# Designed miniproteins, single chains, continued (3), part 91

Each design is a single chain, and the fold is of that chain. pLDDT is the mean over its residues in the fold that is shown.

## One batch from the design tools (miniprotein)

Design m11353
Fold by ESMFold2-Fast:
Structure m11353 (fold): chain A 55 residues (1-55)
Amino acid sequence: ELSPEQQEFLEYVKTILDELLPKEKAEELLEEIKKMLLEGATEEEIKEFIVKKIE
């Protein structure tokens, strides 16, 4: 489903979310991000989404 590049980016994001959020919230955000990537969102759009959710 995801390209190798998207998989690498998703793993990077997972690492960040696991440090900043409780497990359940990190998993919810990671699933939303995975859906965004599958729907054609760019890495920059995902980064903005994460910053907005965390800050």
Scores: mean pLDDT 79

Design m11354
Fold by ESMFold2-Fast:
Structure m11354 (fold): chain A 75 residues (1-75)
Amino acid sequence: MRKFRISGFDPAQADAVVTQVQAVVDRYGGEILEVDVANREIVVAVPEEKAEEALRELKVVASLYGATVEDAGPA
């Protein structure tokens, strides 16, 4: 599995961000590992084979909320 960290979203939008991130990881057979609204972070894991495709979609979702996506290494 590959981990991605989504960070910098507005806590008031956390519910919407989590919903959209969950939809992306579900499409790629991944999972949400952690949601930390106080630190404005969501950590997800996706299969290595789907990591590049998932990262592209996660970056699009994150940009809608002023957030960023970072490769957090192997899960």
Scores: mean pLDDT 85

Design m11355
Fold by ESMFold2-Fast:
Structure m11355 (fold): chain A 86 residues (1-86)
Amino acid sequence: SMMSKIEQEKREVDEARRQAEVTAARMEELAKRTGKEGLKGLAQTYLSGAQLMRALAEKSTPEVAEYALKLAKEFEERAKEAEEKV
């Protein structure tokens, strides 16, 4: 059903988001110790998360695509903030 498909796609987006957040948290801890190197890793992690969200959006129903694109923009903004601290 369409409902089941939407829930499966949303779960894939949520799982991808969770993995990006776990990696980002690790890079934030690294940044506390290394400064610029950890911040570059943090920015790269957010950019990779954004790219994955955009890829998932292309293969998703419109509702889930809109959700994934919103998350991609949020990750891109957080990457820019990390880059500005380098």
Scores: mean pLDDT 88

Design m11356
Fold by ESMFold2-Fast:
Structure m11356 (fold): chain A 63 residues (1-63)
Amino acid sequence: SMIEEAQKEYEKLVEELKKRSKTPASAEITDLLMRHGAADPGRLQKLIDEAIKEIEEIEKKKS
């Protein structure tokens, strides 16, 4: 289904955010939601929020 395809794309986008090891700016988050969130905006938002928390934890452990 389109929702399943979108969820796979969301996971890929979130993985790219994690690879940067830097918390994305609010504007970047808004842009991602506007461009990719149409199929399931709540799921994408949740995945982004979880990725941000993981990035923050990595940064905290690194420093």
Scores: mean pLDDT 74

Design m11357
Fold by ESMFold2-Fast:
Structure m11357 (fold): chain A 67 residues (1-67)
Amino acid sequence: MKISKEEVERALVRLHLEGKITPEQANKAGRLLRTLPEELSEEEVREIALQAGMTEEQVEALLKLLE
């Protein structure tokens, strides 16, 4: 499945507004996202979220928003 950076950025904003991730996690994920191509795989999104310090539950919530 092809996931755009814009979709990931919108999902991160939504999770932050819902209190499911911290501002620090959102900011770090956004910085990592800028280093990747415009189209991402689910695995690349998972790797970014984990590198940003997100828990497995937070990663699954992010991926659910991208379905």
Scores: mean pLDDT 82

Design m11358
Fold by ESMFold2-Fast:
Structure m11358 (fold): chain A 75 residues (1-75)
Amino acid sequence: SELVEKIKKELEEIEKELETTTDLLKLIGLALRLIGLEFDLELNKDKLSEKEYEELKKRIEELLKKILEKMKSLK
């Protein structure tokens, strides 16, 4: 539960930064933070319910997709 709340708070911060970020280096930084969170999920998979793991993994994948799409829109 504490791990889930920690990851959710990190995801909320990344979402807020993504809304206001127009800088390519910051977008790369956000993507690296998400990759780190995915690594944390894999390391702690046994401490999470299957539902919590899948939901958090999908949120990370959705945010990575949004970052990549935003990066592609910057010409």
Scores: mean pLDDT 83

Design m11359
Fold by ESMFold2-Fast:
Structure m11359 (fold): chain A 58 residues (1-58)
Amino acid sequence: AAAAGRQLLRALREADAATARRLLDEHGSVLPPEVLAEALRLARQLGDDELVARLEAL
C-alpha cells in the first residue's frame, strides 16, 4: 500500500501516465485518501482528463 502510493505520486510527477494508470488499476482501492487527493491534484496539473476521471471514480 505505502509503496504503491509512492510509486503513483512519482509516476505523476514524472508525467508517466501509463505507469500511473497501471498503479491505479492494481492498487487504487487500497490507497489512503491523502495519497488519492495528492494524485488528483497532480493529474489535474498534467491535464490528463482520463486520470482525473479515474481518480474521481475511486
Scores: mean pLDDT 79

Design m11360
Fold by ESMFold2-Fast:
Structure m11360 (fold): chain A 66 residues (1-66)
Amino acid sequence: MTLRVRTTLPVEELIGLALRLMGDPRYRVSFDGEDGLVIETTLSEEEYARLVAELRADPRFEVEEL
């Protein structure tokens, strides 16, 4: 399952998110410009739903399910 995340946060915070996710082999992360990430995941449906919900709970992130 794949999602796109955009943020109004500084690029260093986006890099921090990318590095945390890249530590887990279930995540493939690529940058979408300076304000976004594309995240491909092999998570279960439950774990994916939790990830999406956690990101959407933060108003600094815009999440699109691909």
Scores: mean pLDDT 79

Design m11361
Fold by ESMFold2-Fast:
Structure m11361 (fold): chain A 65 residues (1-65)
Amino acid sequence: MMLLKATAKEIEFIFAKYGVKAKIRVEGDKVHVTFAEDTQKSRDAREEAEKLAKEKGVELIIEIE
């Protein structure tokens, strides 16, 4: 689905913009984001990504290593 891939790309850009190293993958109808750091930047990136996913109607799974 084009929307899912586009949303995953936008989420990748959000994490890159904040300088947070994250793994973004599409699995079924969900976007998975995995990152290891717990910083203000990672929290801000997560919040912006969750907001974008909600606005697009895409299910987002956040995994912290």
Scores: mean pLDDT 79

Design m11362
Fold by ESMFold2-Fast:
Structure m11362 (fold): chain A 69 residues (1-69)
Amino acid sequence: VGDRVAEAVRAAQRLAQELLRAGVDPAEAARRAAELAREQLRAAGVEAEVTVTVEDGRVTVEADVTAVH
């Protein structure tokens, strides 16, 4: 479970950073990154609350696992 969460977090962080470098709005970058992480976790049978925060170009991704199927 932890490996899947870590992979989803890393994927979301990379996506958000790529979108920011491409000039995408921070709020939109955070939204897309959170969606990617939720989708990857859902496909892996993990339900989690995903929070992506962008502050001064720095991306923070947090996942709180609520259920595992």
Scores: mean pLDDT 79

Design m11363
Fold by ESMFold2-Fast:
Structure m11363 (fold): chain A 63 residues (1-63)
Amino acid sequence: SVDRLTVYIAAESEEEAIEKVRRRYAGGVDFEVTDVKVTPTDKSNEPLRGNEKGYKVEFDVVQ
């Protein structure tokens, strides 16, 4: 099955935001993260540190 998820994350770049999502959601043998879309945002569920920015990350989790 495929589930479309959205998270708000703090990262220094869009690439870092994607890597944080992959580390959190694709860590199991039965799950893959695909169709990732990253949008800069002023909202974050995490505190911003140093040069971090808010990113809205939308992605599919494939089982």
Scores: mean pLDDT 73

Design m11364
Fold by ESMFold2-Fast:
Structure m11364 (fold): chain A 73 residues (1-73)
Amino acid sequence: SEAERLRKEAEELKEEGKKRINELGNKMADLATDESKSPEVKKLGDEASRLYQDTKRRVDELTKKADEIEKKS
């Protein structure tokens, strides 16, 4: 069903988002060993936060659409 497709897409977005955030986290951890890189670590942290919020918003939108389709069906 269309609702199931949207829910699967939301799950895939969650997994991809987690992977990308983990990659940013690893870069931050590597840079955090050097205090001179503190501004770069902060920038990566801000990027990870934005990515998390954007992914959450997109996932929520897909879930809401799936719920609306199920209510109309």
Scores: mean pLDDT 83

Design m11365
Fold by ESMFold2-Fast:
Structure m11365 (fold): chain A 68 residues (1-68)
Amino acid sequence: LIDEASRRIAVEVGGISFGAARDVVEALEAGDYEKALEIIKEEVENGEEDFKKAKEVYEEVLKEAREA
């Protein structure tokens, strides 16, 4: 789950490394949304929009995992 979500976020957000995307996913999984937003703001220019996109991608991966 973490690796798939990290890969998809890195591709869809753009401008963020796989490592940073993985840190974002780990923060989201822990419920630490403040940390996830901080990581994104450090990596990309439009932090709030990219955070929203990353959260949406994470929720999509969670839904797919539940349906598989």
Scores: mean pLDDT 76

Design m11366
Fold by ESMFold2-Fast:
Structure m11366 (fold): chain A 70 residues (1-70)
Amino acid sequence: ELLRQTLLDAGFTFGPVDPRFDEALAAGVQAVLENSLPLDEEAFERVLKHVQTWADRNAAAGRAEAERLA
């Protein structure tokens, strides 16, 4: 996927789910937007939504673990 490959090029890796993963994703996106990815407004919104979905999934995994203990 374009987003994943671009984030990898920016120095971010998609490893195991971790609380820091969401913050690392946000930092990676900012670095990509400034240095690696030439985006129009439409492409920018699409990338943002894709990153948000990915980050949300990782956050949801953490919530699921917390709820499992409750």
Scores: mean pLDDT 55

Design m11367
Fold by ESMFold2-Fast:
Structure m11367 (fold): chain A 83 residues (1-83)
Amino acid sequence: SMKEELRKEAVKLMKEGWKAYQEGKLEEAAELYEEAARKALEAGDLRLAAEAYRALSKVYKDMGEEEKAEEAERKAEELRALA
């Protein structure tokens, strides 16, 4: 189904984002985690979306983007509560 394909794409993007983050490619990691969150939400996978936003928050903190990090963490908490 379309949702299953979106979920698989989100998982792939999560793995790519993690690799970019470990390599210090913070801007690339942020973009990958944000795309992973979008695809997870489209798939209806709230738990995966929450994980993506949690990862995105950590990347933004490392970038010094405190406000963006707080927004991403808040989004992760809201999705985690719904999952």
Scores: mean pLDDT 89

Design m11368
Fold by ESMFold2-Fast:
Structure m11368 (fold): chain A 57 residues (1-57)
Amino acid sequence: DKVLEAEILLAMGLMALSLGMKELAIKQAEEAKRLAEEAGDERLVKEAEEVIERARA
């Protein structure tokens, strides 16, 4: 289930971001975005992009 996998990776990325682990957060969010794109889940793609942008800031 690509949507479930993307949701788990997004949650892990948000946790990494809250711990200051920016590089890990980006890596997890990029993988979540890839899976969300394959699943056609536009909302999840946007959420992953937001995590990537926050981690890069």
Scores: mean pLDDT 85

Design m11369
Fold by ESMFold2-Fast:
Structure m11369 (fold): chain A 55 residues (1-55)
Amino acid sequence: MLTPEEEVIKKASPESRKRILEALKKTEGSKTPEEMKKAVEELKKAIEEAKKDAE
């Protein structure tokens, strides 16, 4: 079963999916707690934008 975030990604436009994937890659590349916090905030913003795009 997909998480709510994964459902949003699946229904989002290709552009919104790309933004979410880019943000997710930044969370995976974060090496410090501060970088991780910023990357997570970017990911959350991308997901919120995708929710609006997905209708």
Scores: mean pLDDT 71

Design m11370
Fold by ESMFold2-Fast:
Structure m11370 (fold): chain A 65 residues (1-65)
Amino acid sequence: MEEKLKALIEAAEALQKGDVETAYKILRDTFGEEADLALRMLRTALKAGIKPEQAAEAVLKVIES
């Protein structure tokens, strides 16, 4: 789903810039109750050195599995 992937990429970029509040708002608007899970997974991937686009794709696959 293009909208979900775009939201995850935007949230990952916000997290990379240190803007956790903006990332959470983006994820909450798109994923609702899954926002906290998506945020935690994106943070873990980014801390491991994964690029925002790849982190977003990985998180989307897990949520949609």
Scores: mean pLDDT 81

Design m11371
Fold by ESMFold2-Fast:
Structure m11371 (fold): chain A 86 residues (1-86)
Amino acid sequence: DLLEKLKGKSEEVKALIEYILTAKEIDGELLRLKFEELIKDDPELRVLFALALGINGHPSLLPLLEEFLSDPDPRVREAARLGLEL
């Protein structure tokens, strides 16, 4: 479970992942700002972020998931691939 992997992470990261998992409509500007602020420098957090986008499954998130297919970390690329298949 993604929420279990968030134990010990910052409350801001937990709130972002919970927002992605529960939101019916996603604010893409907010997502990109929070990604830059909280996620981009940690490949483990980028894995969780990509999986959360895939679990949400909203079509508007597909371009962002496709960007992660080009991530330098192979774990992030695999998470994006799995997310696109969900």
Scores: mean pLDDT 78

Design m11372
Fold by ESMFold2-Fast:
Structure m11372 (fold): chain A 67 residues (1-67)
Amino acid sequence: MKLAIIIVGSNKELIEKYKEKAKKYHPDDELIFKEAENVEEALELAKKIEEEEGIPTVVLVAPDKLK
């Protein structure tokens, strides 16, 4: 199935690490990666993807954006 993963972070190395982990845990799914600057942007993007495309969406927040 298709799965959208939105990563909230500014650290490129952490973003790539999360992408690799997601691929490892979802080997049989078509993963669509999106990046957002903050949680609010990520949630709006997730809502649009789910409402317009019907694709399940997961938001991952990198530690540098949890403050």
Scores: mean pLDDT 75

Design m11373
Fold by ESMFold2-Fast:
Structure m11373 (fold): chain A 79 residues (1-79)
Amino acid sequence: MSKEELDEAISLFKKAIDALKAGNVDEAIRILQELEERFKDDLAVSGAARLALSYAQQGKVDEAIKLLEDFLKALENLK
C-alpha cells in the first residue's frame, strides 16, 4: 500500500469510528462498505472493514468501535 493509500484508509477508519460514536450507524456502514470495496486487494484493511461492518449490522456497536480503534492503532504504526 502506498503512503497516500494508507492515509486515505486511516481517514476513512477514523470517520467510521466517529460515526459509530455519534450513533450514526448507517453512515458508518456506508464508510465500511467503501473501505472494503476500495481496499479489497489489501486483506488486512478489507478484513477489518468486513468484520466491523458485520458487528455494526448486528447492532454490536461497541465491538465494532473496539475492533476499528485497535486496527487503526496498528495501521498508524505503519507510517
Scores: mean pLDDT 84

Design m11374
Fold by ESMFold2-Fast:
Structure m11374 (fold): chain A 56 residues (1-56)
Amino acid sequence: SIEELEKKIAELVKEYMERMKKHKDDSAVRQALNKEALEQLTPLSLELAKKRLEEG
């Protein structure tokens, strides 16, 4: 469902934000984490967008 996808996206965002905060002084690690987050979040965001188009 849309709600389940939104919850999963929110949980992943929270996880990556906390990980990035722990590496505040390491720009290389933060850039790698940002890339990893985008690679994981992009397919979920596309799935959410598709479901929203199908339902509204």
Scores: mean pLDDT 80

Design m11375
Fold by ESMFold2-Fast:
Formats: sequence, C-alpha cells, structure tokens
Structure m11375 (fold): chain A 66 residues (1-66)
Amino acid sequence: LSEDEQLEVEAALYIIKGTVAEKAGDYKESAEWYRKAAELLSQVPGHEKTAEEYRKKADELEEKAK
C-alpha cells in the first residue's frame, strides 16, 4: 500500500470503530474515533470535504455526550 492508501485504510478502520461506539451510545468514544479519521483523511489529497464532515460529526457527538 502507498502511504496515502495506508492512511485511507486506517481512517476507514477508525470510522468503523466510531460507528460501533455510536451505536453503543458511547458518544464520547465515537467522537474520538471520528476525529482521528478526519485527521488522517485531511492528509490525503481529495479527502478534504470528507475530513470536514467527520470532524463536524465528532463535534455533534461531543455535544450529545454532555
């Protein structure tokens, strides 16, 4: 795998972890996984909008975790 492909795969795994945590009602943990995914995707050309979407989703989940 190229470096960009490795980042994409790692981000995908974090998205899966975030989805599992979200379904379990663990919004804080879910937000942390989505933030990690967004950070990785922001380093890959062409994924800037997807990174922004996951960062926004993490912010929304942090609000729910209050």
Scores: mean pLDDT 84

Design m11376
Fold by ESMFold2-Fast:
Structure m11376 (fold): chain A 69 residues (1-69)
Amino acid sequence: MEAAIRAIAEHATRLYEEGAPIEFVEKAVRTALRALGLPEEVVERAVEATREHVKDAEALAEALLAIVE
């Protein structure tokens, strides 16, 4: 789980740095987390964290890990 969450965070930051709109990055994160079987409430909190931390993959990974616990 932790490795998957870190990979999602790195992918989200890379997409944003490559010029993807934040809405596209949010959809990518939502799709990946749903594929991991996380409940919708956790997915929505993770999408909020993605908006706040998308420029820093490590900070995003830490925020996502805190949300999924």
Scores: mean pLDDT 84

Design m11377
Fold by ESMFold2-Fast:
Structure m11377 (fold): chain A 114 residues (1-114)
Amino acid sequence: MTPEQAELIRRAVELIGKAASALRAGNPDEAIKYAREAVQLAEEAGDEGLPLKAASYYVMGLAAIKAGNIDLAKEYVKKLEEIRQRARELGNEQAVDVADYNIEELKKLIEEKE
């Protein structure tokens, strides 16, 4: 990992924390905004950012569910499934495990809504 990748990862982690805080405060739109910025930074970090991309889409999924937008939540589940597949291709077991956990949790919450 380069120093530049490490800084992108650090900033993505900070943004995911802000997104989670916005969710706890009942601000799902703000949570999605911070999580989207975290996804962008994680993508710039490349393969090292895959677990953070999964965490970011998980927060976006939770925010969509909290906002009552189940179709949007399902779209974020699909993004997590794409991340999981990419992580498998790269042999990144940590990213696969994070994506698997996040997918199952979102699917349970979606099922509880309808």
Scores: mean pLDDT 87

Design m11378
Fold by ESMFold2-Fast:
Structure m11378 (fold): chain A 94 residues (1-94)
Amino acid sequence: DPSRLRGLVNGLLLAQENGDKEKQEQYIEQIRELLADDPEKAEETLETIKDLLETVQNGQAKAEKIIQQKQSEELQKKFDENRKKAIEALKKNL
């Protein structure tokens, strides 16, 4: 099913952009299973996908790192603020 293969390839691309190695491995395995009846075609398809992933990664690597860094900083600030509020609430009720 060409639509199924396209869906798996798109999922793999998104997983690579997000650095989700577990999802990347799951999509690669699903592609292999989908093409299991033709191992030569499966490996050629995976090689083409790898070339595409490397092209996308090179284009987006800087943007991805910046996004991940900003998200980590924002989450840490929210956790620190929530913790501080919880401690202050406990002190006022003692």
Scores: mean pLDDT 69

Design m11379
Fold by ESMFold2-Fast:
Structure m11379 (fold): chain A 97 residues (1-97)
Amino acid sequence: MEEEILKFLEELYKLLKEKGIEITKDAFLAIAEAVYTHPELLKPGYVEKLADFLASLATGNTITLEDISAWLESASVKPLPPEFKKKVEELYEKLTK
């Protein structure tokens, strides 16, 4: 499941970048928590739907934690395990190079 979540997050980041939208690190971690809590989001086609949804919430060209806060509250997200959080942070650093 962790490897599937990392692949999902990488694809989500790329889809948003193609739309000219950047994600802050804290928003990226919060999205990872949402997907970790709701693995049904890993179904085929859901990454595109989530990208479109998140793009609609963006302030200008950037998705911040504040932009997605209402969605995160409704999703009742759980914190990532510390070791997995580190892997998500490393992925974000790789993608923003």
Scores: mean pLDDT 83

Design m11380
Fold by ESMFold2-Fast:
Structure m11380 (fold): chain A 98 residues (1-98)
Amino acid sequence: SDAEVARLIDTLLNSPDPEERARAALQLGVLGDPRAVEPLIRLLLDEAAPSPRVRAAAALALGNIGDPRAVPALRRALGDPSPEVREAAREALRMIGE
């Protein structure tokens, strides 16, 4: 539903709990709503995002949505300092067919 997508995007961007943010990212990936693509790209590329768990979840969600707009961001995430984020980006690119 529109209300669920909006609530999940709000949680993704504003929750103080990294686990809640990561769960919101994965749920947005399952829903596949294109409105989530730009927020997820922003979180994946946010140098100020302290949690590799949230960035990895954002990468996987982008792979599940399958929107090619995510490809440049996912390729950049292959160089993320966290191995979890690099692995999620590789899997996401594979899911998109890149």
Scores: mean pLDDT 86

Design m11382
Fold by ESMFold2-Fast:
Structure m11382 (fold): chain A 119 residues (1-119)
Amino acid sequence: LEEAIEKALEAARRLREAAEELRRAAEAGDLAAAEEALRRTEEALRELAFETGKVINLADQAQADALSRALEAIGRALDALRAALAAGDLAAAAEAARRLIAAVEDLEATLEEVGRAAK
């Protein structure tokens, strides 16, 4: 469980970094850089979902439910981000990226709580 949480937290950190890069590109008005950062964000989310899935398989029902809800929130934020970039709406993309970062931070907090409960 501890090793799975550590890997999930590292994947979450990579996703947050990619989302921050996307937010900066969108705020700078650089659509091409934002689209490139979206590809990295999607890759990082696939990695995070895989690692968090391992934690869910080892967690109790309440922990698994909390982690699943956090992943769903991240997925919704990414869908909003894709829609904004497809429309060329960089202001909406920056806002969606901020929501994605907040959702990732919520998942990180939940992963840390699961780790503490496993002591």
Scores: mean pLDDT 86

Design m11383
Fold by ESMFold2-Fast:
Structure m11383 (fold): chain A 108 residues (1-108)
Amino acid sequence: MIEITQSPASTTAKVGEKVTLNATASKNVNNKVSWYQEKPGEPRKLIIENASTLAPGVPSRFSGSGSGTSFTLTIESLKLEDTAVYYRSVLDEDGWVWGEGTTLTVVE
């Protein structure tokens, strides 16, 4: 089974800043990598699919990149509403595998 490590585990950034969230896999994965945003009291929302494809309705401030074992989620021009836990997932032959998440806190 693939293991996904997300780093950092938690981070705090200011409104208007840029953050990059990293995720690595224990073995090479294809580009069937997705990123999800989870806010308290809300369902987990798809934000990036196929490593770099922005999901419908997601602001262009979000972008994904990477290949092989290393993938990144970048959020530019942070807003308070971007405060959430961000999860990487990958579809392998055993099904969906989820990372442990990165907690992002955005402050003024």
Scores: mean pLDDT 79

Design m11384
Fold by ESMFold2-Fast:
Structure m11384 (fold): chain A 72 residues (1-72)
Amino acid sequence: SDLQKLEERQKALLEKVDTMSKEDVVKEVVELISEAKKLIKENPSIAAQVEALVKATVEEVAKKIGRNIFVL
């Protein structure tokens, strides 16, 4: 499912975030948010689950790199 693909992308990002440059982390998070917005537009019934995944991803990334790189 499209939600499962976002979950897999989140896991892959979190596994490598500590080895990535700040610019690459920002790019990956922006792309994930973009895909999430598209998925919500196409499938409003899962918007809550997608929004929760995005929020969790941003918070976990910020925790691992010691800063909040996004305002949602």
Scores: mean pLDDT 77

Design m11385
Fold by ESMFold2-Fast:
Structure m11385 (fold): chain A 78 residues (1-78)
Amino acid sequence: SLEDLLVEAGATPEQARKILESSPELQGAAAAYLVQKGLVPEEFRELARKYIAQASLEALIKAAKLFNEDKPVEELLE
């Protein structure tokens, strides 16, 4: 599940819940951010790809900016 992916990628229970309660587009962007950080284990990479496919271009651009600026993934939700 996306929850298991987020927890294994090192998200806190609170961070995981916030992402799960967000839009599919933001969930996909969060998955992309975590993959880019190298935090998603290999066994969740296919699941991450499916969620990333749901991300909007705008959300992916925001995730890339946060990655480049070393800002936390939760800023994606604000």
Scores: mean pLDDT 82

Design m11386
Fold by ESMFold2-Fast:
Structure m11386 (fold): chain A 97 residues (1-97)
Amino acid sequence: VSEEELEAEVTEAMALIQIGVTKLALKNPNVKVSEEEVVKSIRRVTELAKELAKMGDEEGVKRILEGLEEVKKLAEERGLKKAAEEAKKAIEEIKKL
């Protein structure tokens, strides 16, 4: 495995961990979720997806997009309109890469 391949794997893993933590928080009805923290999480994932696209990892970018679609749905279900809009924007930006 090249150093470039390892960097891509680490970048994808960081994005998917961030998505996973965000989804877990949004799924728990007893956890008070900060909409600002969800928005920051989505923005961080968007930057990681852009880095991954520059590395040519199309499959990794696709997995991140799938995760962001789930985050968008969960944010909508919780009534976090700002977070849902940020996720929609992130998906549109990543699809243009």
Scores: mean pLDDT 85

Design m11387
Fold by ESMFold2-Fast:
Structure m11387 (fold): chain A 80 residues (1-80)
Amino acid sequence: SEGLEEVYKLYKEAVELAKKILETEDEKEAKELYEEAVKKAEEIIKLGEIGGVPELVKLGEEVKKIAEEAYEEWEKKKKE
């Protein structure tokens, strides 16, 4: 399927990165994992925009939110 294999790969990689954010104790690593997960999510959004597939744009936005929420949860646990 055109683009579907790439989208699945990006989705899987971004979700794995988000999980690693919650598992790490290192601030620098958490930030790097977050930035990489967001990049993967934004790439899904771009593929959806280029292909004219609104569902892929929505998927990428949802993945980006998962990464953002994971990083915010990590920050809250470290500060308080």
Scores: mean pLDDT 84

Design m11388
Fold by ESMFold2-Fast:
Structure m11388 (fold): chain A 69 residues (1-69)
Amino acid sequence: DAEETRRRIAELLEEAGASREEAERMAKGAVQLAQDLGPEAAAQLVGREVAEAYGEETGRRVAEIVKSM
């Protein structure tokens, strides 16, 4: 479920310090990337972006969620 995946990613990003707007934007982008590029490629790109902004552990967790799509 793309909506549930988006919500889970946004929640993790907010816990890591992202604003609600930033978290929702990034989560929506992650789901869109997975639909366009496939889950594995999207997980690599999104995981890197999240790790740069919110740390390696948060990036890894978000990448795992995206990869599970």
Scores: mean pLDDT 84

Design m11389
Fold by ESMFold2-Fast:
Structure m11389 (fold): chain A 68 residues (1-68)
Amino acid sequence: SHAADLEALKAELEKDPRIKARLEGEDTLVIETTLPVEEQIGLVLRLIGDYPNFEVSVEGNTITVRAR
């Protein structure tokens, strides 16, 4: 299920203490970061590449990954 993929992503991302992620429902992961802008851009690009079947959106320091 999408929830299992997003739970695995959450666990991987939270290995960095500057990243906090939470699941909203079964299809959405909300990621809040304290990363520098250049590192956050790198993370967003990796997410877009690694999760092409998900929508990745950014608002300030919040990244949202949602199943399409």
Scores: mean pLDDT 84

